# Designed miniproteins, single chains, continued (2): the designs that were tried, part 81

Each design is a single chain, and the fold is of that chain. pLDDT is the mean over its residues in the fold that is shown.

## One batch from the design tools (miniprotein)

Design m6986
Fold by ESMFold2-Fast:
Structure m6986 (fold): chain A 86 residues (1-86)
Amino acid sequence: SKKKAEELTKEGFRLLIQGKYDEAIKKFEEALALDPNNVEAWYLLGDALAKQGKYDEAIEYYEKALAIRPDDRRARLALELVKEKK
């Protein structure tokens, strides 16, 4: 289950880089259904939503990543940057 969640997260990241935000979001949601403690998937789901301009939703998912890993510098910096756009 965790291994499949990691694979789905990597697939989502490839889609995210390609600008396929809706497809990326679906992959991250599938990953989180298998492993809700996957910090990378929460963080990248936030990134995908931020790329779509959905800043409130992005903030929620960055906060979920930080709830699991409070010292995650990437999630903390991303959260600050998105709040500046609000």
Scores: mean pLDDT 88

Design m6987
Fold by ESMFold2-Fast:
Structure m6987 (fold): chain A 58 residues (1-58)
Amino acid sequence: SMAELEELARRLGMSVESLKNLLVLLQEDPALARALMRRDARASDEEIERLEALAKTM
């Protein structure tokens, strides 16, 4: 969980703290979070799927 979170943060070019904030947004408004990830972080569909799985676990 934490190691996967660190790896995803590195892959997306953001801090772990920023990624945690994004995971909260994924729980509040997943559609908006996905749009922001694709626009700002240029995240792949695979990366978005992994982040959604992590958000559901928290």
Scores: mean pLDDT 73

Design m6988
Fold by ESMFold2-Fast:
Structure m6988 (fold): chain A 80 residues (1-80)
Amino acid sequence: SLEELEKELEDYKEEIEKFAEEENLSEETKKKLLEIVEKMKKEMLKAYEQGDFEKLKEIADKANKEIQEIIEKEREEKKK
């Protein structure tokens, strides 16, 4: 259901926020991650309303790729 999808997206946002806190990511990096999650949420909700369930997977994969790239850049900058 749409309600279940919204809950999953909120849970994912909470996980990203918790991850950022635990990893001591910069505020700038945290904001970028949350912007990606917000965009993903909007796109996935629209795709769900249109019945395009295959597009949900593509949106999620793209967002996860972007998140991973941002995290890797932060980690490289912090690596001594």
Scores: mean pLDDT 81

Design m6989
Fold by ESMFold2-Fast:
Structure m6989 (fold): chain A 69 residues (1-69)
Amino acid sequence: AKEELLKKAEELEKKAKEAEEKAKEDLEFARKSTPVLAGVGLHQAELAKKEAELLRKEAEELKKAAEEL
């Protein structure tokens, strides 16, 4: 049902926000770290950012599918 798709999209958006917050934390850690650790923090932030983008894209696809029902 449409309601199930919207509920699933909402869950994915919540997970995306968590991944975005983690990316921000990892980026701030990188900014305050030594040059060696900064590289690690930037890499972790980039991975979290990509995860958030995928989750948001999936949520938008589910919302679009729900609107077409």
Scores: mean pLDDT 80

Design m6990
Fold by ESMFold2-Fast:
Structure m6990 (fold): chain A 68 residues (1-68)
Amino acid sequence: TIGEIFDLLSEAQKLIDEGKYEEAIKVLEETIKKLEEAARENAGTRLGEILREWIESLKKKLEELKKK
């Protein structure tokens, strides 16, 4: 559900704040996977478009974390 995605985003941010980048990467990868599933389920809707924008933003953040 969308609530699970918000919980995962909060967990990832907490891990980043704690400097646990490897764990944060794993949580972000799971978050992106769930967002992609939610975007497919909401294809053709306004929510689906918003979710796709979030996916792109998180993929960029994930690549930046992998460089640490």
Scores: mean pLDDT 81

Design m6991
Fold by ESMFold2-Fast:
Formats: C-alpha cells, structure tokens, sequence
Structure m6991 (fold): chain A 88 residues (1-88)
C-alpha cells in the first residue's frame, strides 16, 4: 500500500507525505501513487515537495519522476530540507 497526503494551494499541488508499506517497497507503488495524484489534477500547473536532504532514496525517486531541486529549507525542528518542484 502507498499513501500520498497533499494540499492544493491555487494551481500548486503540495505533496506533504509519501509512505509505502515495507513489504511493498521497490514495487513502484510510491511512483504510481504520485503519478495518479498528478493525473487527477490536470488544472494544476506545478507540484512541489520538501524532503530531508539525507533521504537519498526518496530524492532519487522524485528526480526519476521529473522533479528538480529548486531550493533549500528547514523543518520546524531545524533539519535541512531540499525543496523540489515539477512543472505540469
């Protein structure tokens, strides 16, 4: 099972959380769930997300899905975040 939490801010899809059951990792379920989310919102012009800079697996997944690094941020607890964006 894969879960994607998101929010629509005008024409921007904000991806807040992507989770996959441990037994389903490597099966492309996260990628499929993200692509299905984007397809369900054809009016959106961009998708954005924040990911921990040390989460190399998720960064690689997002880059494979066409997301690019556009900035840096910090979490509420001060952890370094990478900001990624895809134009739709």
Amino acid sequence: MAVVDYRLDGDTLRILLVGVSPEDRGKGLAAKAIEELLAAHPEATRAVLQVLEDNTGMIALYERLGFRQVGRARSASGLPLLVMEREL
Scores: mean pLDDT 78

Design m6992
Fold by ESMFold2-Fast:
Structure m6992 (fold): chain A 91 residues (1-91)
Amino acid sequence: GPQKLYKPNELMREVLKEVGETKETYTLGEIIEALAEAIEVKKLRDPENPTVVDVSDSPLGKMLGVDKLDLSNDEDVALLIEAIDANLTLV
């Protein structure tokens, strides 16, 4: 079936702008890819442990409400998923 489209809120749009994304709506897959690209472009990963992401001075950190994520930690992954859902509206 057709993929669901989501409208980002202002906090999510500031993250998306860091990778040049300015569309009105996105699929969830496009959002996840854009967030991963923003982490790489801003070099937010710890060079000694690439699962650790420092978001303290980034639009992503403002959207998440935290300074650091460990993507190997189930609680931090759950927080990321909840923040993505909270900053998207289904169209």
Scores: mean pLDDT 85

Design m6993
Fold by ESMFold2-Fast:
Structure m6993 (fold): chain A 70 residues (1-70)
Amino acid sequence: SALEEAVRHAREAVEALAAGDVEAARRHLARAIAALEGVPEEEALRELETASPEELLAAARAAVELGEAV
């Protein structure tokens, strides 16, 4: 499902942030957003260009928690 795909990508974003790879985290979170919203990955990635590492981590954690609650 789109939710399962999004949760997988969101977990990958959390792991990338833990490793200090902010650019990989943006790409993984863009894939999570693309899966959830049905938008192109490039569009989601543009939305994340100005996001701080803290904002990326908060968004990725929220996506994982949402998927685990369902």
Scores: mean pLDDT 81

Design m6994
Fold by ESMFold2-Fast:
Structure m6994 (fold): chain A 55 residues (1-55)
Amino acid sequence: SAEAEAAYQAGLEALSQGDVEGAIAHFQEALRLDPSHSRARVLLDYLLAQRAAAE
């Protein structure tokens, strides 16, 4: 739980730095630790779509 939240926070920090790859990795880890983290899941899905489009 605390580890999942820390991973989610790291993902948000990566986004503030413009690090989409890092954010994706952190949100995937947050969901692996806590699948109930719906916001991390929504953000991950959005970022994966944005990453594909931003090539």
Scores: mean pLDDT 82

Design m6995
Fold by ESMFold2-Fast:
Order: structure tokens, then sequence, then C-alpha cells
Structure m6995 (fold): chain A 71 residues (1-71)
């Protein structure tokens, strides 16, 4: 089974906490960013490059933070 690292789980937890604070109009875009982060984590594991997956997750988290700031 594919298992997330502790760092990947913490990034997902942070993104979920940000989603809870978003206005309802931005929730679909916010969910898309969380799903992108999960996809990046899985792709990194499949490629044997967990660090690349973590980088993609962090980039999605930064986009989510900007989306909140512009709401």
Amino acid sequence: SLELTEEQLELIKEMVELLKQMPSSEIPKGIGLVLRAIGEAIQGMLDGDVEAGLKGMRESLEELKKLLEES
C-alpha cells in the first residue's frame, strides 16, 4: 500500500485547516489544490522521488495560502 510520510501528512493537515477557513465560493478551487498536493505526493512515491512530491505539495499549499489572502 502507498503510505504518506509524516511530513506529507502534516502538509495535508495544514491544507485542510486552511480549507475550513475559506469562503464557500472558493472551496471548489481550494479542494482542487488539496487534490493536486495528494497527486504530487503519490507521483513522487511512484517515481521514487519523495522530495519532488513534497516540493509539489508545498507549492500547492502556497497557492492555497494566496487564495485565502485574496478572499
Scores: mean pLDDT 81

Design m6996
Fold by ESMFold2-Fast:
Structure m6996 (fold): chain A 81 residues (1-81)
Amino acid sequence: GLVQATAAPGTSGAEAEARAREAAREGGALGAGASAKGAASLVGPDEETAERAAEAARRRGLTAGPAVNGPRPAAAPAGSA
């Protein structure tokens, strides 16, 4: 799974990476950083792990996006709420 986490403005580079790394570690994700504007990517072996890292990131003050579920060959997309 993969989740994008963005740090609050004022946190640049190292701090954003540190926060994301801690969140990834807490959730068990690998913690891949591609920070250009304080944004980091949290990569996990499964979307469940990525979601856990996202929650940890949010608790640290980062904005985490939804985890991607990879290819959907049989599962139909559903979202109307």
Scores: mean pLDDT 61

Design m6997
Fold by ESMFold2-Fast:
Structure m6997 (fold): chain A 109 residues (1-109)
Amino acid sequence: MTPLEQRLRELVERLRELVTKLKEAIDNGDIDGFLKILEEVITLLREMAEVAREAGRDDLAKHLESTAEQLRVLVEEMKRASKEEQIALGKRAVDLLEGTIAEVERALA
């Protein structure tokens, strides 16, 4: 395992911890907490994309950047949405992140 691949694995574990916190925030109806954690996730995905690019994994880097951009749009939509719509959008963000985690793990296998 290269040092950059090991760094990506460490960042994926951090991403999983944040996804667990996102699920808890949605289950508790804590939209403000959810949005703060989602901003941390967007920052983490950008860091992961840079590490992936340095590792020569350009396709993975583009996928991570695309996920970060989609989440940024969801954050702006959630700020303008009703509470019921915010919960639905939050669940979509979690599903998107679980898919991204699976893709990173598949790429590192």
Scores: mean pLDDT 88

Design m6998
Fold by ESMFold2-Fast:
Structure m6998 (fold): chain A 83 residues (1-83)
Amino acid sequence: MEEIKKRAKAAVEEYKKKYGDKKVDKDTILKIIWENVFKDKDLTLEEQLELLKEIAREAEKLGLEDLKEFTEELLKKYEEEKP
């Protein structure tokens, strides 16, 4: 789980670095999440879910409201598809 938390922090810090001063649309946020969570085929479904949770948490810590809200929306959708 250390790797998942490290990856989430890195993804959110890169997002802040690139987009922190800019208004970001949902398509851009989706691309960032896709590249950091879903593109990596080495992650299991459980690891992808944990990574989404940690991304939302790190985004909240840094005040990245757009990233946090969209990540939480994706997380809810992802959880609804699991029995």
Scores: mean pLDDT 73

Design m6999
Fold by ESMFold2-Fast:
Structure m6999 (fold): chain A 66 residues (1-66)
Amino acid sequence: SADEIVERAVAVGLRAARLEGASPEEAVERAGRAARLLALQRGLPREEAERIAERARAATAAALAA
């Protein structure tokens, strides 16, 4: 589901920030890229993949601010 893609992408972004020394901006962009790739691998169209990527970026930014 889209929610599962977002959750996995957020985990990728948080790992980058916490374990790999990525900046918050870099972590958010990594989460967005991961979400887009996962959505496309599941056969979703580019427009839907981009919406899921934006959700992942927002969720990662919120998690890093907490």
Scores: mean pLDDT 87

Design m7000
Fold by ESMFold2-Fast:
Structure m7000 (fold): chain A 86 residues (1-86)
Amino acid sequence: VSEEELDREVYEALGLIYLSLGKQAFEKGDYEGAVESYKKAIELFEKADPKSPLVAEAYRNLADALEKLGKTEEAEKFRQKADEIA
């Protein structure tokens, strides 16, 4: 495994952890915490593979959390980004 391959695997693994944390926050009604965790997951997944379905999933989860906060315009923007990756 090269250094570059190691970094990609590490970014994906960390992204999955933040995606899980975001989902847990969302289930508890902590939509602000969910947004923060999903944004971190997106950054990590993009570093691993910007075309990954995981990036699209994280954007959709971010959009759902933003909608719960009343940020409908931002939510729509991130849903569109998720659809463009698929």
Scores: mean pLDDT 84

Design m7001
Fold by ESMFold2-Fast:
Structure m7001 (fold): chain A 80 residues (1-80)
Amino acid sequence: EEVKKEILELVKKAQELLDRARNATSPEELRTILAELREVIDQLKKLKEKASEVDKYMIDNIIETLERTIAELEARLAAA
């Protein structure tokens, strides 16, 4: 189904962004990556509108995980 394909593509993009965040050497790079991660969350929220109940549950879990990771990265950025 189209929704599942879009979820997988967004998860892949998020994973690539998280890998870039781990290797970011400057606060500026990390801020840019965090903005892109927030964009992925917005796209997931929009995708949730047309998702099945099972896919909505999966999307919610992905969003929760990403929001927790973003908060951790933001805390590390603030502490640096």
Scores: mean pLDDT 83

Design m7002
Fold by ESMFold2-Fast:
Structure m7002 (fold): chain A 70 residues (1-70)
Amino acid sequence: MELKDARDVIRSLVGEGIPQSELDKYATELVNQGKVTIVIDPKYDVDATEGSVTFTIGGKPVTITVIDKR
């Protein structure tokens, strides 16, 4: 999976309000580990639904977990 694809998938779940540095960090973890936990901090202007979602990207399952701490 390319880093761009990981960023696009993460944006689809948390929206565009996530800082670029955090987006890059989570995207890199998703590429390297096949899973990532995203914690929505009250300082982030994002509209996200808490939960866990598994995607098939390039024939491999990847899991993203969103935790809302707002």
Scores: mean pLDDT 72

Design m7003
Fold by ESMFold2-Fast:
Structure m7003 (fold): chain A 75 residues (1-75)
Amino acid sequence: DEVVEEARKAMEEEAKTRGMEAVARAALEAARAARELAERVKAEAEAAGDEERAKRAEEAIRLAEEVARLAEEML
């Protein structure tokens, strides 16, 4: 959860200058884009039989979903 905690702290710092809603919306959009990319990478890795790359993509999907959830909570 280090990445999720870092994301939360970064959003809190940005909120001091930009406002909570603007930061939450930007974080949600970024997380959704990251998730789409990670899902594509996972599909390619699975098709190629690259289990290590597929595991890394799976972790990226999980992190993106957690960041999106945090951003939605801040809206």
Scores: mean pLDDT 80

Design m7004
Fold by ESMFold2-Fast:
Structure m7004 (fold): chain A 75 residues (1-75)
Amino acid sequence: SQQQAQQLIQNAIGLYTNGLLAEKDGDLDTAKFNYEQADKYVDKASDLLGLNDQQKQQLREEVREQARKHAEQLL
């Protein structure tokens, strides 16, 4: 359960990173798709971890922040 949640979080970071790179390249459709998939992964991870709404929002912010750092390293 915990291990599965961590894997989903890592997948969400990758998806947000891909979304940010696509957005920077002007591919808004690909960016939107990646962001929507990432949010689904965060939702699933939050459910597995038993997070409340505030903790879930905090996890989303952490995932997005980590994705921004990864995207900056790739640009």
Scores: mean pLDDT 87

Design m7005
Fold by ESMFold2-Fast:
Structure m7005 (fold): chain A 65 residues (1-65)
Amino acid sequence: MEEAERLLEEAREAIERGDVEEAERLLQKAFSLALLSPDEEFEKMKPRLEELAREIREARERLEA
């Protein structure tokens, strides 16, 4: 789980740089690692993954607008 959290932070930094593609890749890796964890740990991580996914979508929309 700590590796997934690190990837989430790196994805946020990528968003701040405007690198939405890198942020999406990092989110996908974090999601994959979370799915390999027990269900209880995944459920705790799920809200963070959903929040970051929303932030990535919003950043992408702003760049495409």
Scores: mean pLDDT 77

Design m7007
Fold by ESMFold2-Fast:
Structure m7007 (fold): chain A 68 residues (1-68)
Amino acid sequence: GAKEKLEKIKEELNKDPRFEAELIGDKKLVIKSKGDVTSLIGLALRLIGDYPEFEVKIEGDTIIVTAK
């Protein structure tokens, strides 16, 4: 389900030194940039393409991914 996809994204991103990802409940993933907002924008575009079933928003130094 959506939770399993978000958990997989979280595990992948927490291995990348540019990002920190936290799962909130079953439907929301919060991804923080550790410095470069440009890296965050690139990641958001990738997530929009790979997971059109999710809502992807950029809020300052964070990406919020929400299951619809």
Scores: mean pLDDT 81

Design m7008
Fold by ESMFold2-Fast:
Structure m7008 (fold): chain A 63 residues (1-63)
Amino acid sequence: SAEERLIELLKSPDPETRERAAIALGMLPSLSERAREALEEELKRETDPRVRAAIESALARHA
């Protein structure tokens, strides 16, 4: 599914790819528990401030 691919892209070595994946997950009409957990897990290890902001925004949209 599109969601599974975006979860994979969240773990990309390229920060631009991770940022775009987080933005795309945030734009989905709903997040599965798996996608939400993947975003929360990635946020704990993410050091790039733009990627962190994109993940936080995605989680806030689905609060």
Scores: mean pLDDT 86

Design m7009
Fold by ESMFold2-Fast:
Structure m7009 (fold): chain A 96 residues (1-96)
Amino acid sequence: MEEKLKEAERLYQKGVDAYKQGNYEEAIKYFEEAIKLAPDHPLAPEAYLNLGKSYDDLGEYEKAIEYYQKAIDLARDDPVLVLEAAVNLAITKNKM
C-alpha cells in the first residue's frame, strides 16, 4: 500500500511538471495514472483539479467541468482547493 502511494505521488509530480511545461496531454496521462493507482490518495482531489485545468487548456471544456466537479466532491475538507475548483468551473462554463 505505501509503495503504491509513493508511486502515485511520483506520477502526480510528473503530471505537475508536464503541465508547467505546457504539455497538457502528457500531464493528463500522468494524473490519470496516479488516480488509477491510488484513487483514495490524499492528492487525488488535487489531481482531479489538475486534470480539469489540463483539459481546459486543451479546449475540452465539458471534460474540464466534470473533473473540477470531481475535485469539489472529494475535497470537502480543503476549502482552498474547493474554491479554486469552483472558480475554474465557473470560468470554463462562461467559455461554452
Scores: mean pLDDT 86

Design m7010
Fold by ESMFold2-Fast:
Structure m7010 (fold): chain A 66 residues (1-66)
Amino acid sequence: SELREKIENLVKGTEQLSKVMPKSSTIQLLEKEARILLEEAEKANDKEAVEEIKRSLQEMVEKLKA
């Protein structure tokens, strides 16, 4: 699905950015992009996508803070 592709691109893009940007800036950008995707998924009433976005956000934030 388009939403799933966007989630995967967000995760991969965040990992690449974490190599060249401060952790705080990378987390802020990740949170902003994740909020946009969450809004799209909620409007589509796609509960699976909402949970996938929330999980991916938590996992990436945890990785960035480690």
Scores: mean pLDDT 80

Design m7011
Fold by ESMFold2-Fast:
Structure m7011 (fold): chain A 61 residues (1-61)
Amino acid sequence: AEEDVRRNIEAIRRLAEEHPELREEAEKAIQESLDLAKQGKLEEAFRKAEDAGIRLAIRAG
């Protein structure tokens, strides 16, 4: 779970690096996921990062 959250965050970071126009949305999603993980809400952190990753990938094309 913890490693899965980390992997999703890394995928979001890579999308933001390739698509600077998505950077602000990506940074917000990463921060929200990290805040949830810090609170021990690993399932919510995972879903937040996964949903954001899907949205950003669609917007990236």
Scores: mean pLDDT 81

Design m7012
Fold by ESMFold2-Fast:
Structure m7012 (fold): chain A 59 residues (1-59)
Amino acid sequence: SGAEKNYQAAKEAGTPTAAAVAAAEARKEGGDPEQSRLAQEYARRGDLEKALEYLEKAA
């Protein structure tokens, strides 16, 4: 799935905005729906560490 690629891109960029984009794409690419949703939610709040943690779990 594309979710692993999205996680890697977000990790390299290191910003909440990149993590939010990656989380939305992971949901579309068949990543875990709940983990992707949580990643997007934490990214919206500016919590990069939590956003990346849930993005990794979505992959």
Scores: mean pLDDT 78

Design m7013
Fold by ESMFold2-Fast:
Structure m7013 (fold): chain A 64 residues (1-64)
Amino acid sequence: EEELERARKEAQIELDTVEALGMIKLVTARLGGASEEDIKKIEDEVNKTLEQARAEAERRLASL
């Protein structure tokens, strides 16, 4: 019970952290004058990282 609740909180913090870092990268790139090519590359990387993080979190929770 408590272990599952803790795992859910940890998973949410992990996902929120990945999302926040991705947003920071995109904002920093745009403010730094990155090209449209570079911005698209960063967006693709961020989306891929978010998908992987979500899949990993779901897999971890399912194995509890």
Scores: mean pLDDT 80

Design m7014
Fold by ESMFold2-Fast:
Structure m7014 (fold): chain A 65 residues (1-65)
Amino acid sequence: SAGAEAAYAKGKELFEEGRLREAVVAYQAALAHDPNYKEAWENLGEALEKLGRDEEAEKYRELAE
């Protein structure tokens, strides 16, 4: 949980800085620690959409349920 929270916080910071590719990696790290971290699934999808990776974004939004 602590690892997921730290990775998610880093992902949000990177996302706010416009470092979208690095934000994706950080959100994926959060999900590696906790696959039930719903907010990480949602923000991963948003970051992928902003990168134009719409197919992957749709997949991750579906997994977020």
Scores: mean pLDDT 81

Design m7015
Fold by ESMFold2-Fast:
Structure m7015 (fold): chain A 65 residues (1-65)
Amino acid sequence: SEGEELVREAARLLKEGRFKEAMELLKKAHEEYGMSQEEIAEILVEESGLSRVAALNAVHEALKL
């Protein structure tokens, strides 16, 4: 889905240290595409190799934008 593709893009940006751009994409996946925080975190774990705690923290920070 479009939302899932945004999360995969965000995972790539996180690996590159582009945190602001990554957070903006995670927020868009949640707000515009209706993805839950859990769904976003699962994809981040799979695509980026982040721990579940780190992935959930990234989602939480994205929602503060």
Scores: mean pLDDT 84

Design m7016
Fold by ESMFold2-Fast:
Structure m7016 (fold): chain A 76 residues (1-76)
Amino acid sequence: SEDFDEEVRLALLAMQVAIFKRMLERGVELTDEDIELLKKYAEEAKRIAERSTNPQVRADAEHIAKEAEELIEKAK
């Protein structure tokens, strides 16, 4: 189902965002390319949140987008 495909994509986005969060927590500086990837992840998560009719998928997507945006601000 499309909902399952979106859940899988969100899980991958969450994992990628978590990797960047861990890097920053360990004092690793994010590159400009890493910041551009975080921007793309935030945008994709927002699009999933907007199009999904599943409340849990929407909430998870909004959370991932927010985390990615917070990491972008911390990296600046």
Scores: mean pLDDT 86

Design m7018
Fold by ESMFold2-Fast:
Structure m7018 (fold): chain A 71 residues (1-71)
Amino acid sequence: MPLDEREIELGMLQIEYGVLKVIIKNHGETEELLKEMAEVLREMIRLARELGDEELARLAEEELREVEERL
């Protein structure tokens, strides 16, 4: 069922976002990493809204604004 796949996809995106945060912390911030982070956050927002997770969507939108202001 597509809903179960979307939950898995959202979980994978959360892991990817966490990995990007670790890379930035250890190796420094670059425009390319910020752009990748923004893309991951946009996909997380989309899936969170489709799944009805408004709290996660709001948190991701807040983080996306901070990332976009740094670009």
Scores: mean pLDDT 81

Design m7019
Fold by ESMFold2-Fast:
Structure m7019 (fold): chain A 77 residues (1-77)
Amino acid sequence: SVEEEAERLIKEAEEALAVAKANPTVEVLTGAIIELIGLLYEAQLLLEKTGSEAAKEAIEKLEELLEEARKLLREAE
């Protein structure tokens, strides 16, 4: 379902950020940001195709996680 796909995107993003937080080097955080951008793109496509509220909520959560990763990267530089 769309809800399951949205949940998958959020879970993958949370896992990527958690791994990066465990070793928050510039290289690791840059990799996490690239992965989060890809997941955000997938969520945006899901919203475009389905109009689903779950997809919208996933976008909002992914944007929060991406901003957290960017903040950590700024602190690591």
Scores: mean pLDDT 88

Design m7020
Fold by ESMFold2-Fast:
Structure m7020 (fold): chain A 58 residues (1-58)
Amino acid sequence: MAPSPLEQQAAAAVAELVAAGLSQRQVAEMLGVSVATVSRWVRLAEALRAAGVAPAAA
């Protein structure tokens, strides 16, 4: 899966907030989106990390 740069930024920001101790509900309220959307973005960030998707060596 090739997420857009915007989706990657959103997933990274959400992952940072959750890692800082914020609940998915708090993040959803801050961003004005549903908790389900935040949950999907957290899962996307985890899936990308688990899949080992990284920029190739130069």
Scores: mean pLDDT 71

Design m7021
Fold by ESMFold2-Fast:
Structure m7021 (fold): chain A 62 residues (1-62)
Amino acid sequence: SAVSGIEELARKARELGDEEAAERLQRLKEIATQAVKAGNLDGAELLRKAAEEILREAEERA
């Protein structure tokens, strides 16, 4: 799911030591969870794509 995907990305950001990226990803996970509960699956998927970009930028800085 989008929520589980974002959670995995947040874990990877913490493993990289990028605490700011991890916090941003955790916030996106919370918003995506609310989107899924509201039936906004498209919104949750967009948040997952944004989360993937945040992790990519964190990896490039590592």
Scores: mean pLDDT 85

Design m7022
Fold by ESMFold2-Fast:
Order: sequence, then C-alpha cells, then structure tokens
Structure m7022 (fold): chain A 75 residues (1-75)
Amino acid sequence: LTPEQEAEILEALAEIAAAITRDYAVKHGVSPEELRAELDKQVARFETLATELGLEETTPRIRQIFEDALRSALA
C-alpha cells in the first residue's frame, strides 16, 4: 500500500469508529469516565501497533478522531 492509500483506509476506519462510539454511548448509557478510559486504552494500543507497522505518522490523526467522537458522544 502507498502512504496515500494507507491514509485513506485509516480515515475511513476512523469515521466508522466514531459512528460506533456515538451509537454505543447513546444506547448503553456508559458513564463518560468509563467511555474515556476504554478509548484511551484502545488508542494507546493502536499507537503501539502503529509504531510497529511504521504508521506512527497517522497516530495524531487517529487520536484526534477518537477525541472528536468522544466529545460528540458526551455533548
């Protein structure tokens, strides 16, 4: 995969993740603290895997998308 294709795939996955996060928060009534803790844990795991795969340059964008999804879910 080219870096451009990798970026497009990651952007699509991030949009899907954001939609699922919003839906989960609304339907399950999970506390903001629990949702934040789980997302922070998953983002940390992603950062580790991204570094191993040579995708560390995408980490700030992925983190931002999860932050935006969390903010939207908690609004």
Scores: mean pLDDT 68

Design m7023
Fold by ESMFold2-Fast:
Formats: C-alpha cells, sequence, structure tokens
Structure m7023 (fold): chain A 109 residues (1-109)
C-alpha cells in the first residue's frame, strides 16, 4: 500500500525592496526509505517588509513509513538578481506521520 506525506515549507522573507522570489520545496527519502523525490515550485512577488510564503509538496512512498525512516524537506529560495538560499531539515518519521513543516528565513536587499 502507498503512503502519502505532505511537506510544508514556510518561508519568511524580509525585503528592503519589491522582489520576485522563487520558492522550491523538495521531499527526499533517506537511504533506508524507498520512494520518489517530490518537488513543488512557486513564484511570488514580495513587497518591502516581512512576508510569509507557504509551499506544499506531496510525496508518495511505495511502502508504509516505519519508525527509523528519515525524510528530508529541502527549501530553496532564489531571489531576483541570482541570490540562492537553501536549507534542508531532516525528520525522523513513523507510520503515523502525515505532515512535515519546516521554516526558513531569507533577507532580500
Amino acid sequence: MQQTLTGKAIVKVKADKPAEVHVKAKLTFSARAQGTDSTAEKKFKVEPGESTIEVEVTGTFARTLQAGDRVALTISVEVEGGKKYSKSTVFDVTPDTTELTAEFEVEVK
């Protein structure tokens, strides 16, 4: 049976100027978990000040998650002008894990 897991990427953007921000969220399985990497991308226009951007990525595992399996949620942010930021958060999962949430802060100058 397949198991579905949702990764929620919360990106807090502090911008000095209006900018276009590309957010990519990727779910990857550890070496012990069998599955396919899943990716979601969105483009956002941010105004000066603080903004919160949410991107959800859903992965489907070929088997039920077990205690000891690990899933990484990687958040990549590309800002206008070519600056790139990336943060990977690794989670220990169980059969009851349905959602993972990771937060990442970026500054736009």
Scores: mean pLDDT 76

